# Designed miniproteins, single chains, continued (5): the designs that were tried, part 87

Each design is a single chain, and the fold is of that chain. pLDDT is the mean over its residues in the fold that is shown.

## One batch from the design tools (miniprotein)

Design m19195
Fold by ESMFold2-Fast:
Structure m19195 (fold): chain A 75 residues (1-75)
Amino acid sequence: AEELIKKAEELEKKADELDREYDQGNVQAGIEAARLYEEASKLYDEAAKKDPENAFDYQVKSALALIKAELARKG
């Protein structure tokens, strides 16, 4: 589970950086940010399945990443 969380956190950090680039007028950065947030959300969901004791925290992170992906995709 730890490797999945680490990967998801790395993707979310990259997506956050790209989302800031989108605010500066880079439309392609917004599209890429949405994709990375969706990948992070999927990894958090997989981590929740493998680690039931921390499942709630991972599901919350997954949901937040998916919301960020939707916002980045819509502008």
Scores: mean pLDDT 79

Design m19196
Fold by ESMFold2-Fast:
Structure m19196 (fold): chain A 61 residues (1-61)
Amino acid sequence: AAAARAAVDAALAAANAAGASLEEVRQRIEDAIRSVPGVVATSVTVTETPDGYAVEVAFAE
């Protein structure tokens, strides 16, 4: 869980720095989650804000 959260946070920071679109942010986050074995996301919500994108991820137990 911690590794998946760190990967998501890093992907979000990189996407915001690059000026990525909402769809690009979502794809980067999906890729980051898939990079961590044994983790399944049940929900991914990406929100556009004036300062960039924010993300909420729910993981399966």
Scores: mean pLDDT 76

Design m19197
Fold by ESMFold2-Fast:
Structure m19197 (fold): chain A 78 residues (1-78)
Amino acid sequence: SLSPEEAARLGEKAREAAMAVPGVTDVKVLVDPQRGTIGVSVTVADENKVEEVRQAVGEALRAILPDSVRVAVTAEKA
């Protein structure tokens, strides 16, 4: 489980990392501290790039988040 402080900090980092990915127009982050899970939903400008952007966001999040944190990424067109 994550502390409330850790959850807030990691959620902010996740949002920043996801928003930095080219093609992302909006980011929604949901943190579940009890399960140690961070869910990130991104809106993508180009429908043909949805899967590419989803993978890039997942890689960016994995690079910055601890291995103990579970990450779920969803992506959809604007």
Scores: mean pLDDT 83

Design m19198
Fold by ESMFold2-Fast:
Structure m19198 (fold): chain A 66 residues (1-66)
Amino acid sequence: SDIYIITAKEGEIPQEVVDQIRSLGYGVEKIGPKEIRVRVPMGRTLDPVLEILDKAGIKYEVKPAS
């Protein structure tokens, strides 16, 4: 699946982080204070999204949206 739900284990996912992910060309929708839905573009991986979260100090879990 090209769509993933990412949930923060602690704290919130800030709007700044959502905006950074979107700026890289990923589809991103904030579905809760701790949850985002990410669409991975064709030919890309989820890795750049996870790097943004890691740099922001966010601990997360990733699940396919299937």
Scores: mean pLDDT 84

Design m19199
Fold by ESMFold2-Fast:
Structure m19199 (fold): chain A 68 residues (1-68)
Amino acid sequence: MGGELFEEGLNAFEMGKYEKAVEYFEKAASLLKGGLQAKALEKLAEAYEKLGEFEKAKEAREKAEEIA
């Protein structure tokens, strides 16, 4: 489930649908654990950066670093 949501997030991100990518990566991060959760949080941060949400991007990266 979490992995499927992560893949959907990647597809949305690649299509420039950054708001949808955020939704998918956020759900994926809540379901995944360990390194996969860290990857989801890193992609969540990247999607937030694309939306200009730099503070939220920083928070997501910080959470990813705690796990990795």
Scores: mean pLDDT 84

Design m19201
Fold by ESMFold2-Fast:
Structure m19201 (fold): chain A 68 residues (1-68)
Amino acid sequence: SAADKLRELLEELRKIPGVEAELVGDKTIRITVSGDVTSLIGLALRIIGDYPDVDVSVSGNEITVTAK
């Protein structure tokens, strides 16, 4: 299910130092990066790219991922 895929993504992102990820509602993950923002956003987006059927938005040091 979409929820199971978001949970897998959440767990994968939480393994990265300097990346905080949380589930916001049933279909959305909010990601906050600290330190090397450019490199960590790039790494997070690469991981997110392995997950189909999501909408991704980037604003400053935050990424929002919403299941379609």
Scores: mean pLDDT 83

Design m19202
Fold by ESMFold2-Fast:
Structure m19202 (fold): chain A 56 residues (1-56)
Amino acid sequence: SPLEAARAALAREATEERDKRIAEEGAKTDAEISAVTAAVAAELQRRWAELDAAAA
């Protein structure tokens, strides 16, 4: 029926909008996670360098 087709179209549109918003939030979260990961890795490398210097 035309009504069932219209409901299906709205459900598809809602799913597409949901997926789009999730992708946008994911991209923002990935950037934040990457920044934190890089900062922690840099600090760890700095501490390893200090340890290596002290052991020499």
Scores: mean pLDDT 79

Design m19203
Fold by ESMFold2-Fast:
Structure m19203 (fold): chain A 81 residues (1-81)
Amino acid sequence: SRGIREAREGNSLGAAREAREASLQGNSEESREIIESALESGHYHTASSAAVSSIVSAQESNNEESREESLRMLERAQELQ
């Protein structure tokens, strides 16, 4: 997907935007894959940005499971920076 490509390229704004749009459309799996792709590519700042966008979207939809998942991914990204 475009979000995964932007994440692999280290485009923090693009990855965060795509992660947010995926979450708003109810596609939490896509949002997670965007964050994972940034982490796997060593773009930890991009992963953090996408994770923050996912946390905000999960809070807006009151989805505690998605929020906790995204928070764990944010913590991983911060540890790897």
Scores: mean pLDDT 82

Design m19204
Fold by ESMFold2-Fast:
Structure m19204 (fold): chain A 83 residues (1-83)
Amino acid sequence: SELIEKAKELFEEALELAKEGRVEEAEEKLKEAIKLALEGLPATRATALALRVIGEILDGRLAGDEQGGLIRAAEAGLELLEE
């Protein structure tokens, strides 16, 4: 699927940006990746991905570790797209 392939690329890019501390750019790439993954996945898989990825982002913000949250979110997105 073209959408899933592009979503993977965006999650990989988001992970690299987050590891570099470029948190605003990483978040933008994560939003794009989530959008494409939601369009390309079956509804159940799409829901699981969205809940996990968004959950990691929110958890990081609440914990005062936004960079760590974005890293975990990108890794979760990549893991779920491989399943």
Scores: mean pLDDT 86

Design m19205
Fold by ESMFold2-Fast:
Structure m19205 (fold): chain A 58 residues (1-58)
Amino acid sequence: SEKELEEAAKEAQKILREKKADGDAENLQEAVKEVLEKLNLSEETKKKLAELFDVEIP
């Protein structure tokens, strides 16, 4: 759980920063959603990650 949250947050933050720097801010929420799905995280971890980055979960 803690390991999953750390890895997910790290990967999501990496993608978010890259997307934002590239000027693709409109896809930030979709990028986070993709990361959450790829890592197949628990619902609790998804909620915490989404709250951390101020995005909504599906």
Scores: mean pLDDT 65

Design m19206
Fold by ESMFold2-Fast:
Structure m19206 (fold): chain A 67 residues (1-67)
Amino acid sequence: GSLPEVRVEEIEVHLPGSKKPLKAKVLTVRDPRTGEEFTLVLFEDGGILAFPRRLSKEELEAAIKAR
């Protein structure tokens, strides 16, 4: 069957005033049948953000910092 393609990246974002960077795992999922892409951001603190598209590096960093 057509399985989704999954790419996993680990990123660190340094927030002002924090001693340690905030870690997050970024999952980019692509459906090979439709070409649709989804981005899931899993924060080390257990938070999750979901986007119905692929995010640029700048969009991704902005989303994490806004959390």
Scores: mean pLDDT 74

Design m19207
Fold by ESMFold2-Fast:
Structure m19207 (fold): chain A 67 residues (1-67)
Amino acid sequence: MIDEIVEKARELMEELLKQGVDPAEAARKAVEYAERLAREKGLSEEEIEKVLQKVEDVAVRLYIEAS
């Protein structure tokens, strides 16, 4: 479940970047999307924190690879 949400957030970031959306805005939308999905699925506060931490890691990796 956590990895599923992170993967969906990664795909959203990649799509937004391909559409020319600013990297900071793309990351913000992906974090918001991941948090919403995690809450809707009933994840605990600790699990939501892990999701957001992994999404941040993915965002950093995408920015480094794109730069």
Scores: mean pLDDT 79

Design m19208
Fold by ESMFold2-Fast:
Structure m19208 (fold): chain A 82 residues (1-82)
Amino acid sequence: SEKKQKQINESLKKNVEDFAEYAMRNPKAAASAARYAAAGGLSGNKEVQEYAAELLRKVAEHLRENEDAVKTAEEQAKLLEE
């Protein structure tokens, strides 16, 4: 049903938000957390994928001092945008 699909999408968006927020607060784990956020986005429809890509771009901007984490977040965002 449409209502059930909306609930699933909102749960996936929340999961992506939680991993993105964790990545921003934990630079050493940021690359791994960004990959989990991307996996959550890819498990959803186009709307969830676009939302996940937007959040990962924000993660990359926040983590500019950590080049490895930024590169991983940007690569994962690009994957979701394609």
Scores: mean pLDDT 75

Design m19209
Fold by ESMFold2-Fast:
Structure m19209 (fold): chain A 66 residues (1-66)
Amino acid sequence: SANEERRLANYELLFSDPDSRALLRQSILAKAPEAEPLLRELEAAIKAGDRERALELLRKIDELLK
């Protein structure tokens, strides 16, 4: 859906900035502590430039936050 695509785009933008990334990580873990392993994998995927893997992980995290 368009709403889901916009949400994923917002996550990507927030993770592009180290300060925004730290704040987003804190917010996610406060709501869903079980997302910790997914967030670690997401950080590794972003650092490696693996966009396909990062998008897959963002979708899984988004599902946990619903």
Scores: mean pLDDT 77

Design m19210
Fold by ESMFold2-Fast:
Structure m19210 (fold): chain A 74 residues (1-74)
Amino acid sequence: MEEEIDRDILVALGLIYEGIANIVASKGTVEDYKEAAELYEKAARIFEQAGDSETAKWARENAEKYRKKAEELA
């Protein structure tokens, strides 16, 4: 069985990446949107490892959103 503490740490780490991604995205440049998308993708993978598939899906949707914004501005 996976350790409960490891899941809690993963959830916390995922939330940290989401928070950073949101701040980076708020700056609104092509480079910031690309970085935000990468950070949301990292958060999604971490949430999947934590067993939180719903939050992982939400994070992936935000990653795709900001990737598209970066493409539109480039």
Scores: mean pLDDT 81

Design m19212
Fold by ESMFold2-Fast:
Structure m19212 (fold): chain A 115 residues (1-115)
Amino acid sequence: MEEKLEEVKRLAERIARSRDAEEAIRLLEEATRLIQSIEDPDARLAGLSLLLYAGAEAALRLPEEADAERVIAATTAAVRRVLSTIHDDETAARAAAVVEAALRASVARARAERA
């Protein structure tokens, strides 16, 4: 349990520092599979929080808007997949949509401030 969450943290650090969208998306998928294997729902939510932060950081670091969009989409898909192991699919889908809207707005604002 603790070892899996520590590995999620290491993957999140790698995602946040990713130089390209393909690497970030691959690492997000790996971390998502690891989080889904955690039995404790609270630990899965903690792992999900790390992925949200890492996905946002990766999207902010990518120079191309299209690549940032791909990472945001992959992060949102990861949120939905993890939440569907804790909640029903409809609740997970609604929560993921709210997270996607917040993440898109946050990344767009930060990128505009750097332009």
Scores: mean pLDDT 82

Design m19213
Fold by ESMFold2-Fast:
Structure m19213 (fold): chain A 80 residues (1-80)
Amino acid sequence: GRELLLRAIALALRAIGLEFEAEELLKKDPNNEKAKKALELAREALRLAMEALRTEDPERAEELLREAERLLDEAEELLK
């Protein structure tokens, strides 16, 4: 279980960082569609990572973390 917990924490921190970056871009340009989408993806990824920390089901945790990672990869691509 420790590996799943550490991975969930790492993904949650990554999501928080991407939310901050997207919000800073939106302060400069409120119409930045890529930043808006990245913010949505980062928020959903944080939610999934937090759900993974709460579940007692290792298979469910793996599914949630895999989806969180996918959303964060998409958010990072949008912010390039």
Scores: mean pLDDT 88

Design m19214
Fold by ESMFold2-Fast:
Structure m19214 (fold): chain A 62 residues (1-62)
Amino acid sequence: VLELVEKGIEYAEKGDLEKAEKYGEEAVRRLREEHPHLSDELIESAREDIREKIKEAYEKSK
């Protein structure tokens, strides 16, 4: 999961928001698959955190 978030941030820093968002979504998907016992609220919190980090990295690159 963490490696997918890092890849998303790397692509966002390169200005490739489309790939960055794709990796972010894959990270959330993997989190749900690896930790099915996590509540929906925790999964949504993680998704929001990942999206925020990707957005900040992208905006910083522009």
Scores: mean pLDDT 78

Design m19215
Fold by ESMFold2-Fast:
Structure m19215 (fold): chain A 68 residues (1-68)
Amino acid sequence: MSEIERKLEEMERLREEMRRRGDFDTAEHLDSAIREARELAARGDDELALQILDGAFLWVRWREEEAR
C-alpha cells in the first residue's frame, strides 16, 4: 500500500473507534479530514493529503491529552 492508503486506513479505524466509544465530535472531524485527504490524493496532491491526515492525527492526540 502507498503511505497515503496506509494512513487513510489508520484514520478510518480511529474514526470507527471514536464512534464506538461515543465521541461523535472527534469522529466527525476525522471523517472530514479523510474526505479532504481522499479528494487531494485523487487530484495528485499527495503531500497536502498527508499533511491533512497528519494534522488530524495530532489534533486527536491533543484532544485526548486534554481530556485526561
Scores: mean pLDDT 81

Design m19216
Fold by ESMFold2-Fast:
Structure m19216 (fold): chain A 95 residues (1-95)
Amino acid sequence: KPKVTINVTVDGDTVTVTVTGEGEAAEVARRIAEGLKELAEELGGTAELKIEGGTGVVTATGLNEEQARRIVYAARLAAENAKLAGYDATVTITE
């Protein structure tokens, strides 16, 4: 199965999410990264998204602890949704 890998790092008010998908999962990975960037901005943070091939890196700043936890929850949900769509998916959280 094509695989999506999501790595979330929470460091103070900064959340970094790296979403990687290879082959057929590359578009899914990019859309997950775009959605997490949008969520961070909706929560009141400042977010930057960098896309290179099948990898999207979201860097969000200005988030409080509760807002950062919402990003973590959304990343976990994105992985479960990818599994429901027929992809393999893993999430790693570092705090």
Scores: mean pLDDT 86

Design m19217
Fold by ESMFold2-Fast:
Structure m19217 (fold): chain A 119 residues (1-119)
Amino acid sequence: EKAEELAIQGVLELDTSPAAKKAIELARKNPTPTMAKADGYYAAVLPPIELETPEGRKVTLAAAVISADDGTTVVGVGYEENGKLSYAAEKVTAGKRERIEKNATPLLKLDGVGTLPPA
């Protein structure tokens, strides 16, 4: 499913570690959208869902997420609207202690797949 592949691509562009890739691969093999765990990473891949915007436009959305033991989280989202494909990904780093935080760095990657749908 194209939206799912784009969500995964976004995550793996922001976290290139072998552990992140392995966690995503295990999450894809689950029959339900559950968290898979590998090498200090948790991952989930959500199957595509169809959403309707307030303007009545239909959008297919898929998401992939990883979270590391150190509190680093990366979220990728794939979008499809009227045959146009786009994706975005964001990486947030936090310490594994509740009181330790790092600044979020939103990164948007567009790679020949069209425009990100408006929120």
Scores: mean pLDDT 64

Design m19218
Fold by ESMFold2-Fast:
Structure m19218 (fold): chain A 64 residues (1-64)
Amino acid sequence: SKERKKVILEAALAVYKAGIDFLKELLERLKKENAPQELIERVEKELEELEELAKELEKEIKEV
């Protein structure tokens, strides 16, 4: 049903948002500790990719 699909998608979005928050905190910590630039860039890319996935999922929820 549409109702079940929406609940599952909203639960997945909550998990993605938690992951985004974690990666933002990790990135801030890495920058503060002057971590290697390659590691910082990798985390920034993963954060960007996860934020795009969250945006697409929000669009899917709106269309249900």
Scores: mean pLDDT 86

Design m19219
Fold by ESMFold2-Fast:
Structure m19219 (fold): chain A 60 residues (1-60)
Amino acid sequence: MSLEELIEELKELGRYDEAQSVLEMLERAAELVNAGKIKEGLDLMQEAKEFAERAVKEAK
């Protein structure tokens, strides 16, 4: 499941706070990548995906 699909699933499950947290993590990751902190940005994107996957699983 893509990050976009995970965010949509969280919204469908009523997990708006978790969906918002994922979006904020992705925005911060983009800022890190743009600042030349590529590894930190990619690591944060991976954390965002894992957080979203866990939140979806817990909501079921």
Scores: mean pLDDT 83

Design m19220
Fold by ESMFold2-Fast:
Structure m19220 (fold): chain A 64 residues (1-64)
Amino acid sequence: MLGIYRLKSLPRSTLLVAEKEAGLRVGDLLEALEEIDENRMRVRSLKTGEVVVLPKESLELLEE
């Protein structure tokens, strides 16, 4: 685990995908699992357990 993040905001299209695929909402807590590239990170929802790739700019680091 790379750290605990909060879902801060997403572009509307990305938010709809994350909500549909992983049941995510802005404000949810996520565990960082892996950096995919410089702009994206694979995270696991603490609420649902689902794994999804999200933009790093949409994530707020809470604990590292």
Scores: mean pLDDT 70

Design m19221
Fold by ESMFold2-Fast:
Structure m19221 (fold): chain A 70 residues (1-70)
Amino acid sequence: SKEEKIKKGEEYYKKGKEAFEKGDLETAIEYYEKAIKYYKEAGLSYKDYLEVEVNLGVAQLELAVKKVFK
């Protein structure tokens, strides 16, 4: 159902934020991508999950910086 997919998206987004707070950037990226997948499958518009897309971009940028200065 649409509601079940939204709930899964919210669950993965929460897990992504928790991973990001712990500095686990790879795990955060995976969870953000899963959240976006469920929101898209639920038929949500880009505006409805824009925050997740922004946070995904931030995590990707921080991971790239971390790899350069590792």
Scores: mean pLDDT 88

Design m19222
Fold by ESMFold2-Fast:
Structure m19222 (fold): chain A 59 residues (1-59)
Amino acid sequence: GMAELEALAKKYGVSVNEVRAAKTLLESGFSEEVVVQYLVKNAGLSREQAEELVRELKK
């Protein structure tokens, strides 16, 4: 839910909107690699942080 996205945003130092965008891309069928690259380029995360966030967003 929203509270889970807010907690992830705080943990990784990104906006809730960036976490929501990443989750929406995953739910829309984009590959994990594409979402990792999105987070690295747009949210300023390291590759390792982006991979960890993507794992936490998967159901």
Scores: mean pLDDT 84

Design m19223
Fold by ESMFold2-Fast:
Structure m19223 (fold): chain A 64 residues (1-64)
Amino acid sequence: SAHLEEGRRLYQQGRFEEAAAQYERAIAADPDNAEAWANLGKVYAEMGRLEEAARYYARADALR
């Protein structure tokens, strides 16, 4: 999705909060997108929000 691509671009630029917002939009459009959940987990881990990151990774894993 366009939101997933934009999220990856923002992540590569270190714009983690903006990347998270794009991944959240991707999830809103397709809640079964395991890659979007995994990328949201990665962003939250980079922001030091490890408990939230773990929950998003668990969601991504459950969808595979």
Scores: mean pLDDT 87

Design m19224
Fold by ESMFold2-Fast:
Structure m19224 (fold): chain A 95 residues (1-95)
Amino acid sequence: SKEELLKEKIEQFENVLKSARAVVERYRDKIPEEDLKRIEELLTKASELVDQAKKYLEEGNIDEAEKTLKQLEKVMDELGRLLREVWQRIAEEEA
């Protein structure tokens, strides 16, 4: 049950990350360079945490997988906030 729940959470985060990457690529030219670098850093960190969580699950290390997913959740929350702030600024600056 717990292993299945963690596996589902990983899949959900992978789908959210894929969607975020698609949006960033579509609007790349409208994103300020400094914001784009921060977004790409968070996307890279999220991808690494996804891979790490998958590895822990494959090894049967449920506790470390859960801990890694909590770190991933925080990174995804930060990414979501940054994307909202960037979009708000673009809308206000008519860029």
Scores: mean pLDDT 85

Design m19225
Fold by ESMFold2-Fast:
Structure m19225 (fold): chain A 80 residues (1-80)
Amino acid sequence: LEDIKKVEELVKKGLEAMKQGNYDEAAKLFREAANLAFFKTGDVETARLLYKASKAAKQGNIDEAIKLAEEAYKRVKELV
């Protein structure tokens, strides 16, 4: 439960960084959230979405990164 809440917090911070134009910071936050989801919660699907969001943010594909991260955020909120 605590690990799931931490994934949610990291994704929220990443989305806030995207809105502020801090794409490198957002990419790091999404990758940290993905690692936590994969290794601590076992939520492979949320991790997959967040790894893709991190890569999209690094590549300057802002709309794709936000879409993927918001989908991951919705999934995490529904699993708590």
Scores: mean pLDDT 83

Design m19226
Fold by ESMFold2-Fast:
Structure m19226 (fold): chain A 72 residues (1-72)
Amino acid sequence: SLEAQIAALEAQLAADPTNAAAWYQLALKYEELGDLEKAAEYLRKALALSPDNVTLKLKLEEVEKKLEEKKK
């Protein structure tokens, strides 16, 4: 299940919080749940670990735009 995948990623990140790819995957799973605020938070964590990663920058912009649309 999606919830089980999130739990597994959270356990992985508790053991290794420097894994930018795992933060990115966790953000994508929260986006699938519709939790865009957590998705954006975890994308920012991934980007802090990989600041020049264009894919992370673009994905964060996409999620932040969706958040702006939802906030009225």
Scores: mean pLDDT 85

Design m19227
Fold by ESMFold2-Fast:
Structure m19227 (fold): chain A 72 residues (1-72)
Amino acid sequence: SVMRELEELARKAEEALREGRYDEAKRYLEEALRLAREAGIAMDSLDSEEAIEAYAEGLVEQYKLAEAGITG
C-alpha cells in the first residue's frame, strides 16, 4: 500500500538524517513527496517537481538548524 511505502521512505530518511547523510535523506524525502502527490494525499502546493525538491530541502535544513540549536 502507498501508506506502507511512505512509512518505509520516512524511516530511511530519518535514519539518514540521524547519520548526517543529508543528501540521501533529501532523496528519500523527495521520493516520499512524489509518491504522496501521485496518490493525491500531498498538499496542493506540492504540485511540481521543483516544489517537491524545495520542500524536501527545507525539511533537511530545519533538521540541521534544530540539531545546531541542541548543541548550543
Scores: mean pLDDT 81

Design m19228
Fold by ESMFold2-Fast:
Parts: sequence; C-alpha cells; structure tokens
Structure m19228 (fold): chain A 78 residues (1-78)
Amino acid sequence: SEALAALEAANAALLEAARAGDVEATRRAAEEALEALRRYLEAQGASEEEIERALEEARRAGEAAVRHAEAVAAARAA
C-alpha cells in the first residue's frame, strides 16, 4: 500500500506544519495531502463522485489547518 503510506506521510506533515505555526509549509502540505488522497482513492477503485466528495472534505480540513497555523503564528508574535 504505497498510496496509503504516502497519504499517511502527507497527513502527518500537514499536522506537524500546522502545530509548528508554519503557514507556508501548512499550505504546501495541504496540497500534497489532496494529491496523496486522490492517488489513494484511485488505487482503491473509488468512483469519481466519491473522490470529488472526499477531496472537497479534505480541502476544507486543509483550510482549517492553515487557519490553525495562522493562529499559532499570531500567538507566538504576541
């Protein structure tokens, strides 16, 4: 499960960047997580409808992670 390992690594990188307050790294990791998720779902034989729905949900989660990183960065600057 190369695709699963890649997805797990991408999600871990996203969490790590967000916790660190690295807004730029969090944005990049969110994009990489979306790519990894698409590859994983395609490997699992998911339909285009299922993929689109999962990507929309993951995109919202990535946006939330970026907002979290911004809040962490702002708190450190205060």
Scores: mean pLDDT 88

Design m19229
Fold by ESMFold2-Fast:
Structure m19229 (fold): chain A 62 residues (1-62)
Amino acid sequence: DAEIRAALEAGVRAERAGDYGTAAAHYRRASELATERFGPEHPLAELSAALAEALRKDHGLP
Protein backbone atom coordinates (compact mmCIF):
# COMPACT_ATOMS: atom_id res chain seq x y z
CA ASP A 1 0.00 0.00 0.00
CA ALA A 2 1.61 3.23 -1.22
CA GLU A 3 -0.15 5.45 1.35
CA ILE A 4 0.93 3.31 4.33
CA ARG A 5 4.47 3.10 2.93
CA ALA A 6 4.60 6.89 2.46
CA ALA A 7 3.46 7.43 6.08
CA LEU A 8 6.12 5.03 7.40
CA GLU A 9 8.85 6.66 5.28
CA ALA A 10 7.76 10.13 6.48
CA GLY A 11 7.95 8.85 10.07
CA VAL A 12 11.47 7.50 9.54
CA ARG A 13 12.60 10.84 8.01
CA ALA A 14 11.14 12.81 10.94
CA GLU A 15 12.76 10.45 13.47
CA ARG A 16 16.17 10.85 11.78
CA ALA A 17 15.71 14.64 11.98
CA GLY A 18 14.94 14.37 15.72
CA ASP A 19 11.31 15.44 15.21
CA TYR A 20 9.80 12.71 17.37
CA GLY A 21 6.33 14.27 17.58
CA THR A 22 6.00 14.33 13.79
CA ALA A 23 7.44 10.81 13.55
CA ALA A 24 4.90 9.48 16.09
CA ALA A 25 2.02 11.14 14.17
CA HIS A 26 3.14 9.51 10.89
CA TYR A 27 3.52 6.07 12.54
CA ARG A 28 0.07 6.46 14.14
CA ARG A 29 -1.43 7.31 10.73
CA ALA A 30 0.26 4.26 9.19
CA SER A 31 -1.14 2.08 12.01
CA GLU A 32 -4.69 3.44 11.51
CA LEU A 33 -4.54 2.85 7.75
CA ALA A 34 -3.06 -0.64 8.12
CA THR A 35 -5.66 -1.60 10.75
CA GLU A 36 -8.52 -0.37 8.52
CA ARG A 37 -7.22 -2.11 5.39
CA PHE A 38 -5.61 -5.31 6.75
CA GLY A 39 -6.81 -5.66 10.36
CA PRO A 40 -5.16 -5.02 13.75
CA GLU A 41 -3.23 -8.34 13.74
CA HIS A 42 -1.50 -7.59 10.42
CA PRO A 43 2.32 -7.26 10.85
CA LEU A 44 2.29 -3.77 9.30
CA ALA A 45 -0.42 -2.57 11.72
CA GLU A 46 1.42 -4.06 14.71
CA LEU A 47 4.80 -2.63 13.66
CA SER A 48 3.54 0.91 13.04
CA ALA A 49 1.55 0.93 16.31
CA ALA A 50 4.64 -0.28 18.24
CA LEU A 51 6.81 2.43 16.64
CA ALA A 52 4.33 5.16 17.59
CA GLU A 53 4.00 3.84 21.15
CA ALA A 54 7.78 3.59 21.61
CA LEU A 55 8.26 7.23 20.59
CA ARG A 56 5.41 8.40 22.84
CA LYS A 57 6.90 6.53 25.82
CA ASP A 58 10.54 7.51 25.20
CA HIS A 59 9.86 11.20 24.46
CA GLY A 60 6.78 11.92 26.61
CA LEU A 61 4.48 12.46 23.63
CA PRO A 62 0.64 12.21 23.72
Scores: mean pLDDT 81

Design m19230
Fold by ESMFold2-Fast:
Structure m19230 (fold): chain A 59 residues (1-59)
Amino acid sequence: SAAERAALLAEAERHIAEARAAAQAGDVQTMLLHLSRATRALTAAGEEARAEEAWRELV
């Protein structure tokens, strides 16, 4: 549903923000944890290209 997709995208954006914060702090483990969670949410929302973009930005 559109509501479910919107919730997944909001979840992914939250995790991307946390991954960026962890990257700035030099916390690679926390960054990867949040990237993995963002990737799962984006993939579930049908946003594969967005998931690839996030990994390219931070890894």
Scores: mean pLDDT 87

Design m19231
Fold by ESMFold2-Fast:
Structure m19231 (fold): chain A 77 residues (1-77)
Amino acid sequence: KLEEAVRLLREAAKTAEKNGDLKTAELARKAAKYAEEGRLDEALELAKEALKTALENGDDETVELLSQALQLLSEAK
């Protein structure tokens, strides 16, 4: 479950970077790192911020990946 959330966060970061959203990509990468370290509150906060920036940029693919990751992170706490 947590490994799945980390995978989705990394995939979101890659997709955001490919679409030119470097801010969302950086936030998603940091969220993945904190999730791997068991720092779930910090990972959730960063993932929520990443979702907000992806929504502002209209990156629907990254939004879907981040939304799934957020649900799994919330379940893993």
Scores: mean pLDDT 84

Design m19232
Fold by ESMFold2-Fast:
Structure m19232 (fold): chain A 83 residues (1-83)
Amino acid sequence: DIDREAAILALAVLLSVAKSRKADPELIEALEEALRAAVAGDTEKAAEALKKAAELSSDEEDRKLLARVAELLGQKEAAKEIR
C-alpha cells in the first residue's frame, strides 16, 4: 500500500520537524496519535488526529501537508475539512 506508506513517512517527517522546532506539546501529541493510528491501519482515527493537529497549527502550509496525508489515507472528507 504505497499511499499508506507515503502517509506514514510524511507523518514521521512532520513529527520530527515539530519536535525539532519545539512545537506545542499538544500538536506533537496529535501528530504522534495520527502516526500510531496510520501504522495500525485505523485511518478514521488517524483522520481525527490529523484534524486536531490542523486546529493546533497556525501555519497554512502545515495544514496543507496534513490535508495531503489525509488524502493518502483515503480520508478525502477529512482532507477537505482540514483545508
Scores: mean pLDDT 84

